# Designs tried in a protein design run: designed miniproteins, single chains, continued (3). Part 89

Each design is a single chain, and the fold is of that chain. pLDDT is the mean over its residues in the fold that is shown.

## One batch from the design tools (miniprotein)

Design m11085
Fold by ESMFold2-Fast:
Structure m11085 (fold): chain A 74 residues (1-74)
Amino acid sequence: VEEIVNELLSLKDDPEKLADFVVEKIKRGELTWETVKALAKKDPELARIVLEAIRLYLQGKSDEEIKKFIIEKL
């Protein structure tokens, strides 16, 4: 959890890498509710973006659509 949170925070200045990382972690099942809650304690705005990205993935949106969403919201 902490490792993923720290990586997400470190990638905030690189939106494309952050988007790639988020999609990869969602697909691996590593962006859990516990991870999102831990992120929200450090950066609630980024946590909201990540949570919406997870919702889009569950709705069947493509990797590209999810990545574009993340980049646009950063």
Scores: mean pLDDT 82

Design m11086
Fold by ESMFold2-Fast:
Structure m11086 (fold): chain A 71 residues (1-71)
Amino acid sequence: EPLIKIVWDESTTAEDVREALELVIEKGGSQFDTTEANEQTYEAAKKLMEEEGEELEERLRKKREEIAAKK
C-alpha cells in the first residue's frame, strides 16, 4: 500500500494537487487516492505531471529539503 494517500475533495485546489503529487513522487510512487466526484482534479494532476515532468522533479527535490528542514 502507498505510504501517502492523496485525498481529493471539492475543496481541493491546484496547489494542493501539486503538493500532493510532490509528496507521492518523493516516496517513489505514483499512487493516488481519488474520489469519483473529483475526476477533473485527477485529470488536472495527470496533465501537470506531463507538462512539468522535469520541472516537477526539480521542485520535488526542493520540496524534500523544505520538508526535512521543517521537521
Scores: mean pLDDT 53

Design m11087
Fold by ESMFold2-Fast:
Structure m11087 (fold): chain A 66 residues (1-66)
Amino acid sequence: SDEDIMNEIVDETKRRLEEALRQGGSLSDIAKLFNDMMTRMDEAGLSDELKSEAIGRLQAFLGELS
């Protein structure tokens, strides 16, 4: 389902982001991961509602890491 695709993309992005932060990644590295996530969601044809949910979940995750 589209929801399952969204969940997989978000979970993969969270794992990559957490690893990048642990390794002292730059803001450029973080921005690239965010852009890669957006591209994957667009290519998968996900609705604007699901894309908004994915962004919200990633923002919440980033807040927890701070």
Scores: mean pLDDT 82

Design m11088
Fold by ESMFold2-Fast:
Structure m11088 (fold): chain A 98 residues (1-98)
Amino acid sequence: MEKIEEALEILDKDPDNMENVFEAARLAEPVVEELSPTMAKQSADSELAKLWREVTAGNRPIIAKARATGSVTPKELAEALRRYLEALKKLVELLEKE
């Protein structure tokens, strides 16, 4: 959670700065890696599994494409990353609610 909050703060301070957007993305990567084993145990039809697919498939490819080709604007990348981080935050909160 702390790394997700820090990444969101970086985006909020200067969302038009591409370097800050990439820095926020780097902070989020370890959280995804830590959650992967737990998510592998979830039923495919669970709400957690649906959120996990949305987090990993929906926004992550956009971030990767921006790094490789530079074809995404800073605003589009920041918005995609923000949705990704908010989905991660919600997923962590649901896991902790039990």
Scores: mean pLDDT 67

Design m11089
Fold by ESMFold2-Fast:
Structure m11089 (fold): chain A 58 residues (1-58)
Amino acid sequence: MSKEELGKRAVEGAYKGGAAAGRAALAELGQYLDVTPPEVASDASAEEAAKAVAETAK
């Protein structure tokens, strides 16, 4: 799968499955894509983190 496709699936999982599903998808993405999602200094949800990874992985 492309990096963008994996990012989109992570975002979709976060929104549909909730924060726990989003975090699981982010862990898989980080390992598979070798990408570290940006550390957010605010109270960001898993959805925001997954979206940031999807944008970065373009």
Scores: mean pLDDT 57

Design m11090
Fold by ESMFold2-Fast:
Structure m11090 (fold): chain A 92 residues (1-92)
Amino acid sequence: MEELKKKAEELENKAKTLEKQYNDDVSRYRQRVDELEEQAKKYSKIDPEKAEKLRAEMERVRQEMRDTARKYSNQIKELENEIKKLKEEIEK
């Protein structure tokens, strides 16, 4: 009983840590995309080829952000499923 409660608490703490890491990562990706967009706008008139490369990099960062979001979503779902099973065992 005590061990199951402690394990559930540890998994809940892991889920909270992952949610915080996800939010931090998303904030960093958004900042990077914004920086690349500003640079692309500046170079659009001066160096269109460089602006195009910057826009391609923005799309790569957006893809990395989507992949990261999917990874965190899957990890959190796995933890939530394990927590649910432990809580069901505790309630028995």
Scores: mean pLDDT 83

Design m11091
Fold by ESMFold2-Fast:
Structure m11091 (fold): chain A 61 residues (1-61)
Amino acid sequence: MLSPTEQRVLAAAEKLVAQGREITYRNLAEESGLSQATVRRAAEALLRKQLAYQAANGPLE
């Protein structure tokens, strides 16, 4: 399950894509109102969860 911080980072990423801006830790922090360190930790957690999900349920091992 996603934490509120992880959900906020995803929402910020969607806004950046809609604005045509690069998805960087700095831009995500600016859009979400979180620190870059918090964004980085949340992004790393999301990547780990996505990779674990793909390994278990997707075509990737």
Scores: mean pLDDT 73

Design m11092
Fold by ESMFold2-Fast:
Structure m11092 (fold): chain A 104 residues (1-104)
Amino acid sequence: SLLEEAERLLREVEREPTAERLARLARLLAQLTLQETEDKEVLLRAIGMQLRAIGIELDGGSLREAAKLLIEVAKLVLKYSKDERARRLAERAIELAERILAEE
């Protein structure tokens, strides 16, 4: 499942944080939001976040940029998801991204 893939990737990011892995996790979390919402504005925001994540995965990006995107996407999951597992994953993603930003 998408959630199991995101949980596995979070564990990989915890061991070795890279911009590509953080961006991929952000993309998976945005996709979780897309599966749970019919609100056009939320759908467009999630699609925009997916495109930003794909940009980092393809063209490269800083660890800082990817961590900031992950926080934005995880906050979207927390606001709109009713899945407790997805919400817990989003909370863990925010904590991880905030630690990365603090270690500058």
Scores: mean pLDDT 86

Design m11093
Fold by ESMFold2-Fast:
Structure m11093 (fold): chain A 74 residues (1-74)
Amino acid sequence: SEIDEIVAKLKEGAAKVLEENSSLPEEVKEEFKRRVEEILEKIRNAKTEEEIQAALDEYKGVVLELQDIAAALA
């Protein structure tokens, strides 16, 4: 399904982001994984395109926050 494809792509994207930022503190990486899983659950349970778009916007925010933390710790 389209939702399964979106979830798979986001999982792959999150894994790559974590690989690129593997030196970050474990607690920061665990929080990122937790937030991503919450977003994936929202997408799996979405009933409207608007709900999917909102979850995608949250995902982008979470990725940007991790990158900002990585930059601050470098």
Scores: mean pLDDT 86

Design m11094
Fold by ESMFold2-Fast:
Structure m11094 (fold): chain A 79 residues (1-79)
Amino acid sequence: MAEKALEYLEKAKKSLEAGDVDTAIENLQKALEYAKKDPRVSEGTIKDIENALKAAQEGNTEEAKKYVDRAIEALRREL
């Protein structure tokens, strides 16, 4: 589950870099779903994904990218 969350976070990052906010939101929603299903994922990492999703929904793509990067780094340490 966490491995799938990481995959979707990396897809969300690429979408944000491309300016495709709608695709990034879809990938962040999937990342959050998979992260919540894996007990290895910390509450802090889940909150970073939730904050990334909120920032993307508000059109703040720069802030969304920062939260995505934090979540990716955290998941790589937690796996």
Scores: mean pLDDT 85

Design m11095
Fold by ESMFold2-Fast:
Structure m11095 (fold): chain A 89 residues (1-89)
Amino acid sequence: AELAVEAARLAREAALLSLKEAENLKSVLLATAAAIAAIGGEFEGRYLGDARGAVSGAELAIEAGEVAGNKEAIELGKKALELAREALE
């Protein structure tokens, strides 16, 4: 449960970093979608013990970071994905 919540929070942080550096509408929309997915994943992790939302949020955060060209966001998203996958095991 704790790992899923931590993963979702890291994914949200990564998405927000990508949003801050986003220079076009595609980057803004993708980073926003990633942040929303991560928020949902944090709720699901905390109240349902379900890490699947955190995995989805982390994957979107990595993609948003790649589109935005933000290396810190990509690395943080990868760490979030690792923790979310560990929570599924």
Scores: mean pLDDT 81

Design m11096
Fold by ESMFold2-Fast:
Structure m11096 (fold): chain A 75 residues (1-75)
Amino acid sequence: SMMAQVEEVLEKGERRLEEEYERGKREGLSEEEIRERFSEIMKETIDELLDLGASSQQILEVAQRLVELGRKLLE
């Protein structure tokens, strides 16, 4: 179903943010460099949702959840 595919894309995006944060911390990247990589992951996640035909509301909800996770990781 579309809802299951959207959930899978969200879970993938969350995993990518967590992995990139851990990698960035290990490599001594600045907060700004990590944010730039988060922005790339966000763009790719949105593009994947658009390709699936997800609604604007679904895209906004996924984007909001990824933004919130990114903020929590950088605290």
Scores: mean pLDDT 88

Design m11097
Fold by ESMFold2-Fast:
Structure m11097 (fold): chain A 123 residues (1-123)
Amino acid sequence: MLGIVVTASAAPTAARTLARLGLDGHRIVLVVTVTADQSVEEARKAAEEAARLLTAEATVEVMEPSPELRRLMAEDPRAGARALNEMGARRLRERLGVETFTGLDEAEAERAAVQAAEAARRL
C-alpha cells in the first residue's frame, strides 16, 4: 500500500499519472487536501474525478485543514497547503505504515505519482 497526498487542483493529475503507470494490483491511498482558495465541495469533486481514474483497490480521501492551518493558509496559502500535505502524509504513515509522497501542484503531483510507481516496483 502507498500513500499520495496532493492538493485538490493536482488530484486529477496524480490519478491520471498513476493510472498511466499501471499501478493495478497495488493499494493506493490518495488524500486530496483542501486549500484556502477551494471549498470542501470543490475538493470532493476533484477526489471523485481522481477515484474514476484509479483502480477499484484505490482509496480516495478528502482532508480539511485544522483551524491553525486555516490561519496559516490565510496568511501564506502555499506554505499552508504544503503543511497540510505533510500532515496528511504523516497521518497516513502513522495509521497505515505506508510510504508517502506529496504534491502541491500538478508538476509535484506527477513527480509524486512517478515516485510511488518506483516504490511499488520494490513491493
Scores: mean pLDDT 81

Design m11098
Fold by ESMFold2-Fast:
Structure m11098 (fold): chain A 70 residues (1-70)
Amino acid sequence: VKLTNEKKEEAAELVQNIGDKYGATELAENLAEAIESGDPNALQNAENELRKKYPQASDDLDELSVILNK
């Protein structure tokens, strides 16, 4: 999915905050790369890995989904 620059910036900020807040920097970097790629399979895989390893980030990931689907 091709995102606007504004949505990419908002999503990137949220993903960075998730990485910092939960110490999930590597998985957050993978998620940011998936968002930039626009590949829905890469995005789903990165999001699922983050949810699996850091279930406490689920609410933040739900907010990310809202941003990406606006």
Scores: mean pLDDT 77

Design m11099
Fold by ESMFold2-Fast:
Structure m11099 (fold): chain A 71 residues (1-71)
Amino acid sequence: SSMLAEQLRKRQFAVHLTASALRVIGMMIDGSSRDQILQLVEDEVERARRLGLTDEEIEELREFLDRIINS
């Protein structure tokens, strides 16, 4: 059903956001350079594209990660 598909999509997206955030936070804790952290963001975006996330979801992911690295 469309309702079940929507719920599964939201869960899938939340998992991707959480996993990407943890990887970025890990690099920040390890004292990685800004350039290394920005490269990780691009790698996470490319991974999201391969997994079939929409352009809108990818934009939300970029904004979410940008907020983390600038906090």
Scores: mean pLDDT 84

Design m11100
Fold by ESMFold2-Fast:
Structure m11100 (fold): chain A 96 residues (1-96)
Amino acid sequence: MLEEEDERVKEVADILAKIPLSEEERAALVAELRAEAERRYAALPEEERERLREEIRKAAEELGLELPEEDEVERGLLARFAALALVRRVEEALAA
């Protein structure tokens, strides 16, 4: 669920805060992870992208929120992929 993904991103952020990186180094890492997420999102089949958009729309409706515009949904999906890429990078580093 999206909430579990958000909690995982927070946990990863806390772990990264313990690593002595400068703000410039962190910004560079975030930019790299975002570029990776954008490439992965662009590689998804249209049907899979449509499923993710539909899932976000349903969640917003259930919470009584206004449905996001398509551009906002795309932005949200890219942010989610960036977060998942960050988690994976940290998990790989911890496994080494």
Scores: mean pLDDT 62

Design m11101
Fold by ESMFold2-Fast:
Structure m11101 (fold): chain A 100 residues (1-100)
Amino acid sequence: SMAEIEKIVEEAKKKLLEAVDKLKEGYEKDPEAAIEEFKKTVLEILKEMIEKGVPIEKMLEVLSETGKYISSVLPEEIAEKVERAMLEAYLEALELKEKL
């Protein structure tokens, strides 16, 4: 239902913002590992959204909001790397969807 999709979208948005916060905390200790864990988390969230029938338009809305948050809480040079990792996870999730 529409209401179930909305709940999935809101939960995904919350999880993605939490993933950005976790990346920010871990980045000082190990930048590469922090970005890899972030990318893995984004991919898992996007795969769950796809499996639950969330439209691509809604997924892009969630990613857009996450990108705005990334730019607001991270320095520009780090934000660009993180947004690139998020885009890579999105493309990987789309490839997995097409294998149906």
Scores: mean pLDDT 86

Design m11102
Fold by ESMFold2-Fast:
Structure m11102 (fold): chain A 78 residues (1-78)
Amino acid sequence: SEALKKALEYLEKAKEAVEKGDYETALKYIRKAAEAGRHDPVTLSGAVDAERAIKEGKPKEEVLKTIESAIEAIKKQL
């Protein structure tokens, strides 16, 4: 799916932003991933979990793990 490939691209960019401590850019890309994958419940759930982890101020490692889990779940659908 082209939509899921685009969602993966956005989540990878969100992961890079988190690694740099740029949570504003990370949230922007998480929201773009949710929009790209809006018809896929797995992508929406993963994006929601990642946004929640950032908004709740979870540790960087936990935020990264949440994004990586979403990426892996989406890859299983390709």
Scores: mean pLDDT 88

Design m11103
Fold by ESMFold2-Fast:
Structure m11103 (fold): chain A 92 residues (1-92)
Amino acid sequence: SALARAEELARRAERAWEAGDYEGARELFAEAARLLTGDRRVHALLGVAEALEKLGDYDGAIEALREALAIRPDSEILKKRLAELEAKKAAA
């Protein structure tokens, strides 16, 4: 199923993250996100954003959070993370 494949991709993304392969983690979380909807897609998009932050790609991380916020527009957690990334971009 698409869900089972997405779960495998997310697990592989977590392994890549643990190994310091942030570009690999980004690609795998992005692939998982394309197979998912709702809260599961939000979780995968958060993984994309965190990987892009580690790579210094604040614009890409902001875009991933904006996609997550479009799914959950009233999420205070997503709004907070978006504000934190915008502040990091401004300081860079």
Scores: mean pLDDT 89

Design m11104
Fold by ESMFold2-Fast:
Structure m11104 (fold): chain A 91 residues (1-91)
Amino acid sequence: MEEELLALAREYGARLAAAAGLDPEKGAELGELEFKYSVAVLAGDEKAAAEYKAKLEEMKPLWEAIVANVSPEEAAAINAEAAARVAAILA
């Protein structure tokens, strides 16, 4: 479950970065950090959450570039596919 969700988070980040004309590997790293941060917050792991949040702040320029360069239509399509795949993994 967690391994499959982590793989999906990496793929989702890579796809958004690629759609923005950016490095898919950096997008995958961003997706992984967002997932790990969310898991740490839900688990009450304050130390891990703080460490991942700091790394996400370092990657803020990449996230801003993705938001600026991905079309709303393409973002909606990628988000819908990711949501459907999360639902399938959790079923």
Scores: mean pLDDT 83

Design m11105
Fold by ESMFold2-Fast:
Structure m11105 (fold): chain A 58 residues (1-58)
Amino acid sequence: SAMEKGLEEGAKLPGRGGAAAAGMAALDGNSVEAVRQAMAAWPKGGEAGARAAREGAG
C-alpha cells in the first residue's frame, strides 16, 4: 500500500525527511482511523521499517 511504501522510504531517511514522508503517506488515505493508527506507529514504524529492510536485504 502507499502507506507501507511511505514507511519504508521514511525509514531510509531517518530524522529530517523520514518521519515527514511517513506522515504524508498516512494523510494520503484521508481516514481518521488510518491516520490515528499511522500516527501511533509513526516513530516506531520508521525505526522498525529500517530494521526490517536491513534484515530483508541480509
Scores: mean pLDDT 54

Design m11106
Fold by ESMFold2-Fast:
Structure m11106 (fold): chain A 67 residues (1-67)
Amino acid sequence: ETREELVAFAASLPGVGPTRAALLADAFGSREALLDFVVNAPEATLVAVFGSAELAEAARAKALEIR
């Protein structure tokens, strides 16, 4: 998987813009690591990353559908 593909995937998550997508891609390094994070992280952590409980739950639901 290329960095460009990972950035595009991260940007597909609810509430993730281009800057945050690049940061997530660089922090996790792979689609699998990013998906594992979104699926397994505590809700409070996802709220901090995605900006709201609604976006955090939408991101987790999308990650669970993809896995």
Scores: mean pLDDT 77

Design m11107
Fold by ESMFold2-Fast:
Structure m11107 (fold): chain A 66 residues (1-66)
Amino acid sequence: AELDADVARIANRGIELLETKPDDEAYEEVRRLTRELGEKHGLSPEEAERIADAVYTAAKNTVEIA
């Protein structure tokens, strides 16, 4: 699905950001990307923020394990 592919892209970008930027800056960038994704797919701001939190958490867990 297009939404799933876009979410995966943002998750991978979140991992890159967490490796190169402070956590707060990485989270702000992920939030911005998920807002853009939400606008593209007609999601509410609340749904976009839920995706941002899920994606950021997954990316952070991946970086912490690596």
Scores: mean pLDDT 78

Design m11108
Fold by ESMFold2-Fast:
Structure m11108 (fold): chain A 89 residues (1-89)
Amino acid sequence: SDVEEARKKAEEAIANPSDSESALEGARHAENAIKKGVLPSEEVIKLVLEGAKAAVKAATGENLAPAVGAALLAIGVATQASLLTGKSI
């Protein structure tokens, strides 16, 4: 599922922050879950945010664009989840 892939890719990004594509894929899967009407858990959303943050900190020139892309998507996912649940994430 998109939620399971989001968790997996976020955990991969945390383990290897220089792989900014894993962070971006994690954020994309979380966004796709919401688009399909499935809200990821707060834990999964926090992992996606953590993975994106780690990717941005580790980013070199070539990895910067996908790392920033991951961060923007992760923030969007957290914002959408907060609006849908009435909870701050």
Scores: mean pLDDT 83

Design m11109
Fold by ESMFold2-Fast:
Structure m11109 (fold): chain A 88 residues (1-88)
Amino acid sequence: LVEEALEHAREAAEALAAGDREAALAHEEEVLEAIRELIEEGRLEEAARALLEAAELLGEPYAKYEGLPLEEVRRALEEFRRKVEALL
C-alpha cells in the first residue's frame, strides 16, 4: 500500500508535468484510496509517511498547472494530511 501510493504519486506527478490532467486525477485518486486503506487498517505511521511523500512529489508539478479541476483532489490530500498529522 505505501509503495502503491508512492508509485501512483510519481505517476500523477509525471502526468501533471506532461499536461495530462485526466491521468493525473486518476493516479491521485489511487493515491488517496491507498492512504485511506492504510488508515482503515490502523497503519497510521505508514499512512502519514505515504501522504507526506505523495504531497511532496505532487507539490512541484502542481505549480506547473493552472486553473485545474484538481482542486478537489488537492483539498482531499490536505484534509487527509491534516487528519494524519493530528494522530501523530
Scores: mean pLDDT 66

Design m11110
Fold by ESMFold2-Fast:
Structure m11110 (fold): chain A 63 residues (1-63)
Amino acid sequence: MMDKVIEGLKAAAKENPSGDTYLALGRELERQGKEEEAYKYYVQGAKLGNKEAERRVEELKKR
């Protein structure tokens, strides 16, 4: 279930963290139904100034 993709994105975030990488992690986790994990990565992306990640944090927060 895309574990290889998640691992690759986590490695990329460790090596060179960016709002886009955290947004990509959040999207893949959300596609798998792992909304709580996705929220964590969207928060990191929003913290780095990613507008899309910030919007997703607000949507997931409404649960």
Scores: mean pLDDT 76

Design m11111
Fold by ESMFold2-Fast:
Structure m11111 (fold): chain A 88 residues (1-88)
Amino acid sequence: SMKKEKAKEVFEEFIEEVAKAFPEIAEDNLEETRKSALELVETYSIEEIVESLEALIARAEAQPNPSENAKKLLELIKKMLEKLKEIL
């Protein structure tokens, strides 16, 4: 599916942006996250992934006093979500 291939590219871009924003994250942890993201794209529809990310963002925004790192990560997740919506 062309949509799934584009979604994989969006997730790969997200992982690269996470690596740039958080250089302290171990390479093994980034690779594990990459594998999980790719499995998620193979397992679920893009529509299901979008719905799940919207729910995750809503829960994160409801949390009081988020750390600066949590805020940075949330902005990257929001950027990824907008790109995934363009694929729909």
Scores: mean pLDDT 85

Design m11112
Fold by ESMFold2-Fast:
Structure m11112 (fold): chain A 62 residues (1-62)
Amino acid sequence: MPPDEKEINEALGYMMYSIGLIIIKNKHPDASKVLEQISETLKRLGEDKLADKLKELSEQLK
């Protein structure tokens, strides 16, 4: 029940989400695949909302 772990996971999630946005901006041909991998990692960190947003953006990239 330490709040520090939740706060750390939130910070990591935000960082990964930001990286996802940079990947979208760069318009790489493999961007959608990389975004799906980042989204999966976010879910493993418990950041489902950020993962869902990034996955939505990866689908719009098609």
Scores: mean pLDDT 73

Design m11113
Fold by ESMFold2-Fast:
Structure m11113 (fold): chain A 59 residues (1-59)
Amino acid sequence: MKELIKAIIENNNHIVPATSKEQADEIIKLAKELGFNVKAIISDDPSGEKLLEKLKEIV
């Protein structure tokens, strides 16, 4: 998780797992608000929820 957020910040382009389409859209929206270009893949991996929480913490 921490390395994934670091990759978004450092590379401005990362693929992020999400648990649903709503989570994917929220992750992309928050990343764009931070000025980063990020893509999300929908999966049943709960790590997508934790990433969304981390993105909210830095916005």
Scores: mean pLDDT 60

Design m11114
Fold by ESMFold2-Fast:
Structure m11114 (fold): chain A 78 residues (1-78)
Amino acid sequence: AMMSPREAARAFLTLYSQLFDIPLEELIAFAKDPRLNQRRLAERLRVSPRTVSRTIRELIEAGLVESQAEFFAALASL
């Protein structure tokens, strides 16, 4: 079965949690911030804003999310 947008968003945070040794619960709490955007997410994950944009595009191309707005809504709903 294909992953839901929420599962894709959680997998994204889990990957960066493991790569940078950031507690997953802290990333989930951060993702619920209504002021969250590509820049703030990139700063928290210690990557460039371009990396976040590219990853969202790859998730859209894979059919896991329909838009950037859906991705951030999925993060906020974790």
Scores: mean pLDDT 76

Design m11115
Fold by ESMFold2-Fast:
Structure m11115 (fold): chain A 64 residues (1-64)
Amino acid sequence: SPTDELVANVQRMLDHLRSTLSREDFEETAERIRKHLGWLRDQGRISQETYDAVEELIEKKLAA
């Protein structure tokens, strides 16, 4: 589904960013991604379920 594809793409992006950036830079970048996806949700361009799935991925990557 479009949701599954988006979630998979975001997970791959987060994996790459987490491996290449410092913790601090990753946290800043993750917050920017979160804000952008929140905006897309507010515009009706992604579902709440898609946003929640991505939010969970970000929280999991930030957990150390």
Scores: mean pLDDT 82

Design m11116
Fold by ESMFold2-Fast:
Structure m11116 (fold): chain A 87 residues (1-87)
Amino acid sequence: SEAEKEILELLREALRHLAAGDLEGALEAARKAAELAKKANSDAAKIAELAAKILEEILTEELSPLEREIAIGVAELALAVAIVSLE
């Protein structure tokens, strides 16, 4: 569907931003993907919302270096799982 294509594009955009170290760009793309997925009643909605929440916590909370590394890895995995769920 067209909605699934837009959600996939936004999730891929979030991963590209994350790979580039742009956490703010990754969060914006992940939030948009989660909102569209929720409106579309997509199975990707909850996992995209989880990715967005983790990215927000990295940006807003004082994390140790280890906590930050783990959080980035979990956000990356959540985005990847959301993408696979729509392919």
Scores: mean pLDDT 86

Design m11117
Fold by ESMFold2-Fast:
Structure m11117 (fold): chain A 102 residues (1-102)
Amino acid sequence: PADAAETEEAARNAFAAGQIAFAAGDYKTAAEHFGKAAALFASLDPASVELARALLNLGKAYYKLGDYETAVKAFEKAVEAAEAAGDEALAEEARKLAEEAK
């Protein structure tokens, strides 16, 4: 029901809420918000830096929760999104974090 601009604002708001929760140590709430941000960014552009950043932070939240299997999956998706967006530095960061979580 939202246009692209409204969806983008919702995605950015979800991402910001995730960052606030993560900084507060509420990793479960952070994962919920970053997951929402990733879904919204993916609906706009499946090959975006914003999607890659949301997935990277989702992986970091799950890593803090001790869910390493889900963290690895999120980091691997972040690599795919970052590579598709042409952000090699972000892809390398996500790849390193995926290996650390294994």
Scores: mean pLDDT 89

Design m11118
Fold by ESMFold2-Fast:
Structure m11118 (fold): chain A 104 residues (1-104)
Amino acid sequence: SFQEKALKIVKEALEKLKDFLINKLKVPKEIADSFYEKTLKQFEEILNKSKSKEEAIEGIKKVFTNLALRVSIELRDLGYSEAEIEAAVNEISRRLKEIVEKIK
């Protein structure tokens, strides 16, 4: 189904984002896991409420915009540099683009 395909694509993209945060930015696993789990849960809620593919794509964009904001705030609070925060936000944007291109 579309929902199963979308969930698989989002999980794979979020796993790549988690790997980037841990291995490139040295974010603690507990924090990276929290971003993954909360974002996946928000996405599952959006997917269950979406009546169309287009509505699901708009929901995914909103979830990832909220993720970028949360990551920016939490990494800044932890003392990461603005360059490292920008790298994290850019990675989130790349993963969102990947999801949208694969779901089309």
Scores: mean pLDDT 87

Design m11119
Fold by ESMFold2-Fast:
Structure m11119 (fold): chain A 68 residues (1-68)
Amino acid sequence: SKREEAAQKALTQAVTEGLQLSNELARKAFEILSSSDDEEEILRKLKELGLSEEDAKRLVELYKKYSK
């Protein structure tokens, strides 16, 4: 789906920029990004996974970029 493609592109770009995620965290982040269209909910859930506020915000920005 378009959401899944955007989530994958966002994660790939964030990793290229230096974000280090385990395979399990990357999978959960992908699920969070692809399952919601509420920016605040995505940000909250990413932070609950253990991402820093900076990393979570960057992923949301990238996801929005690739969702358009």
Scores: mean pLDDT 82

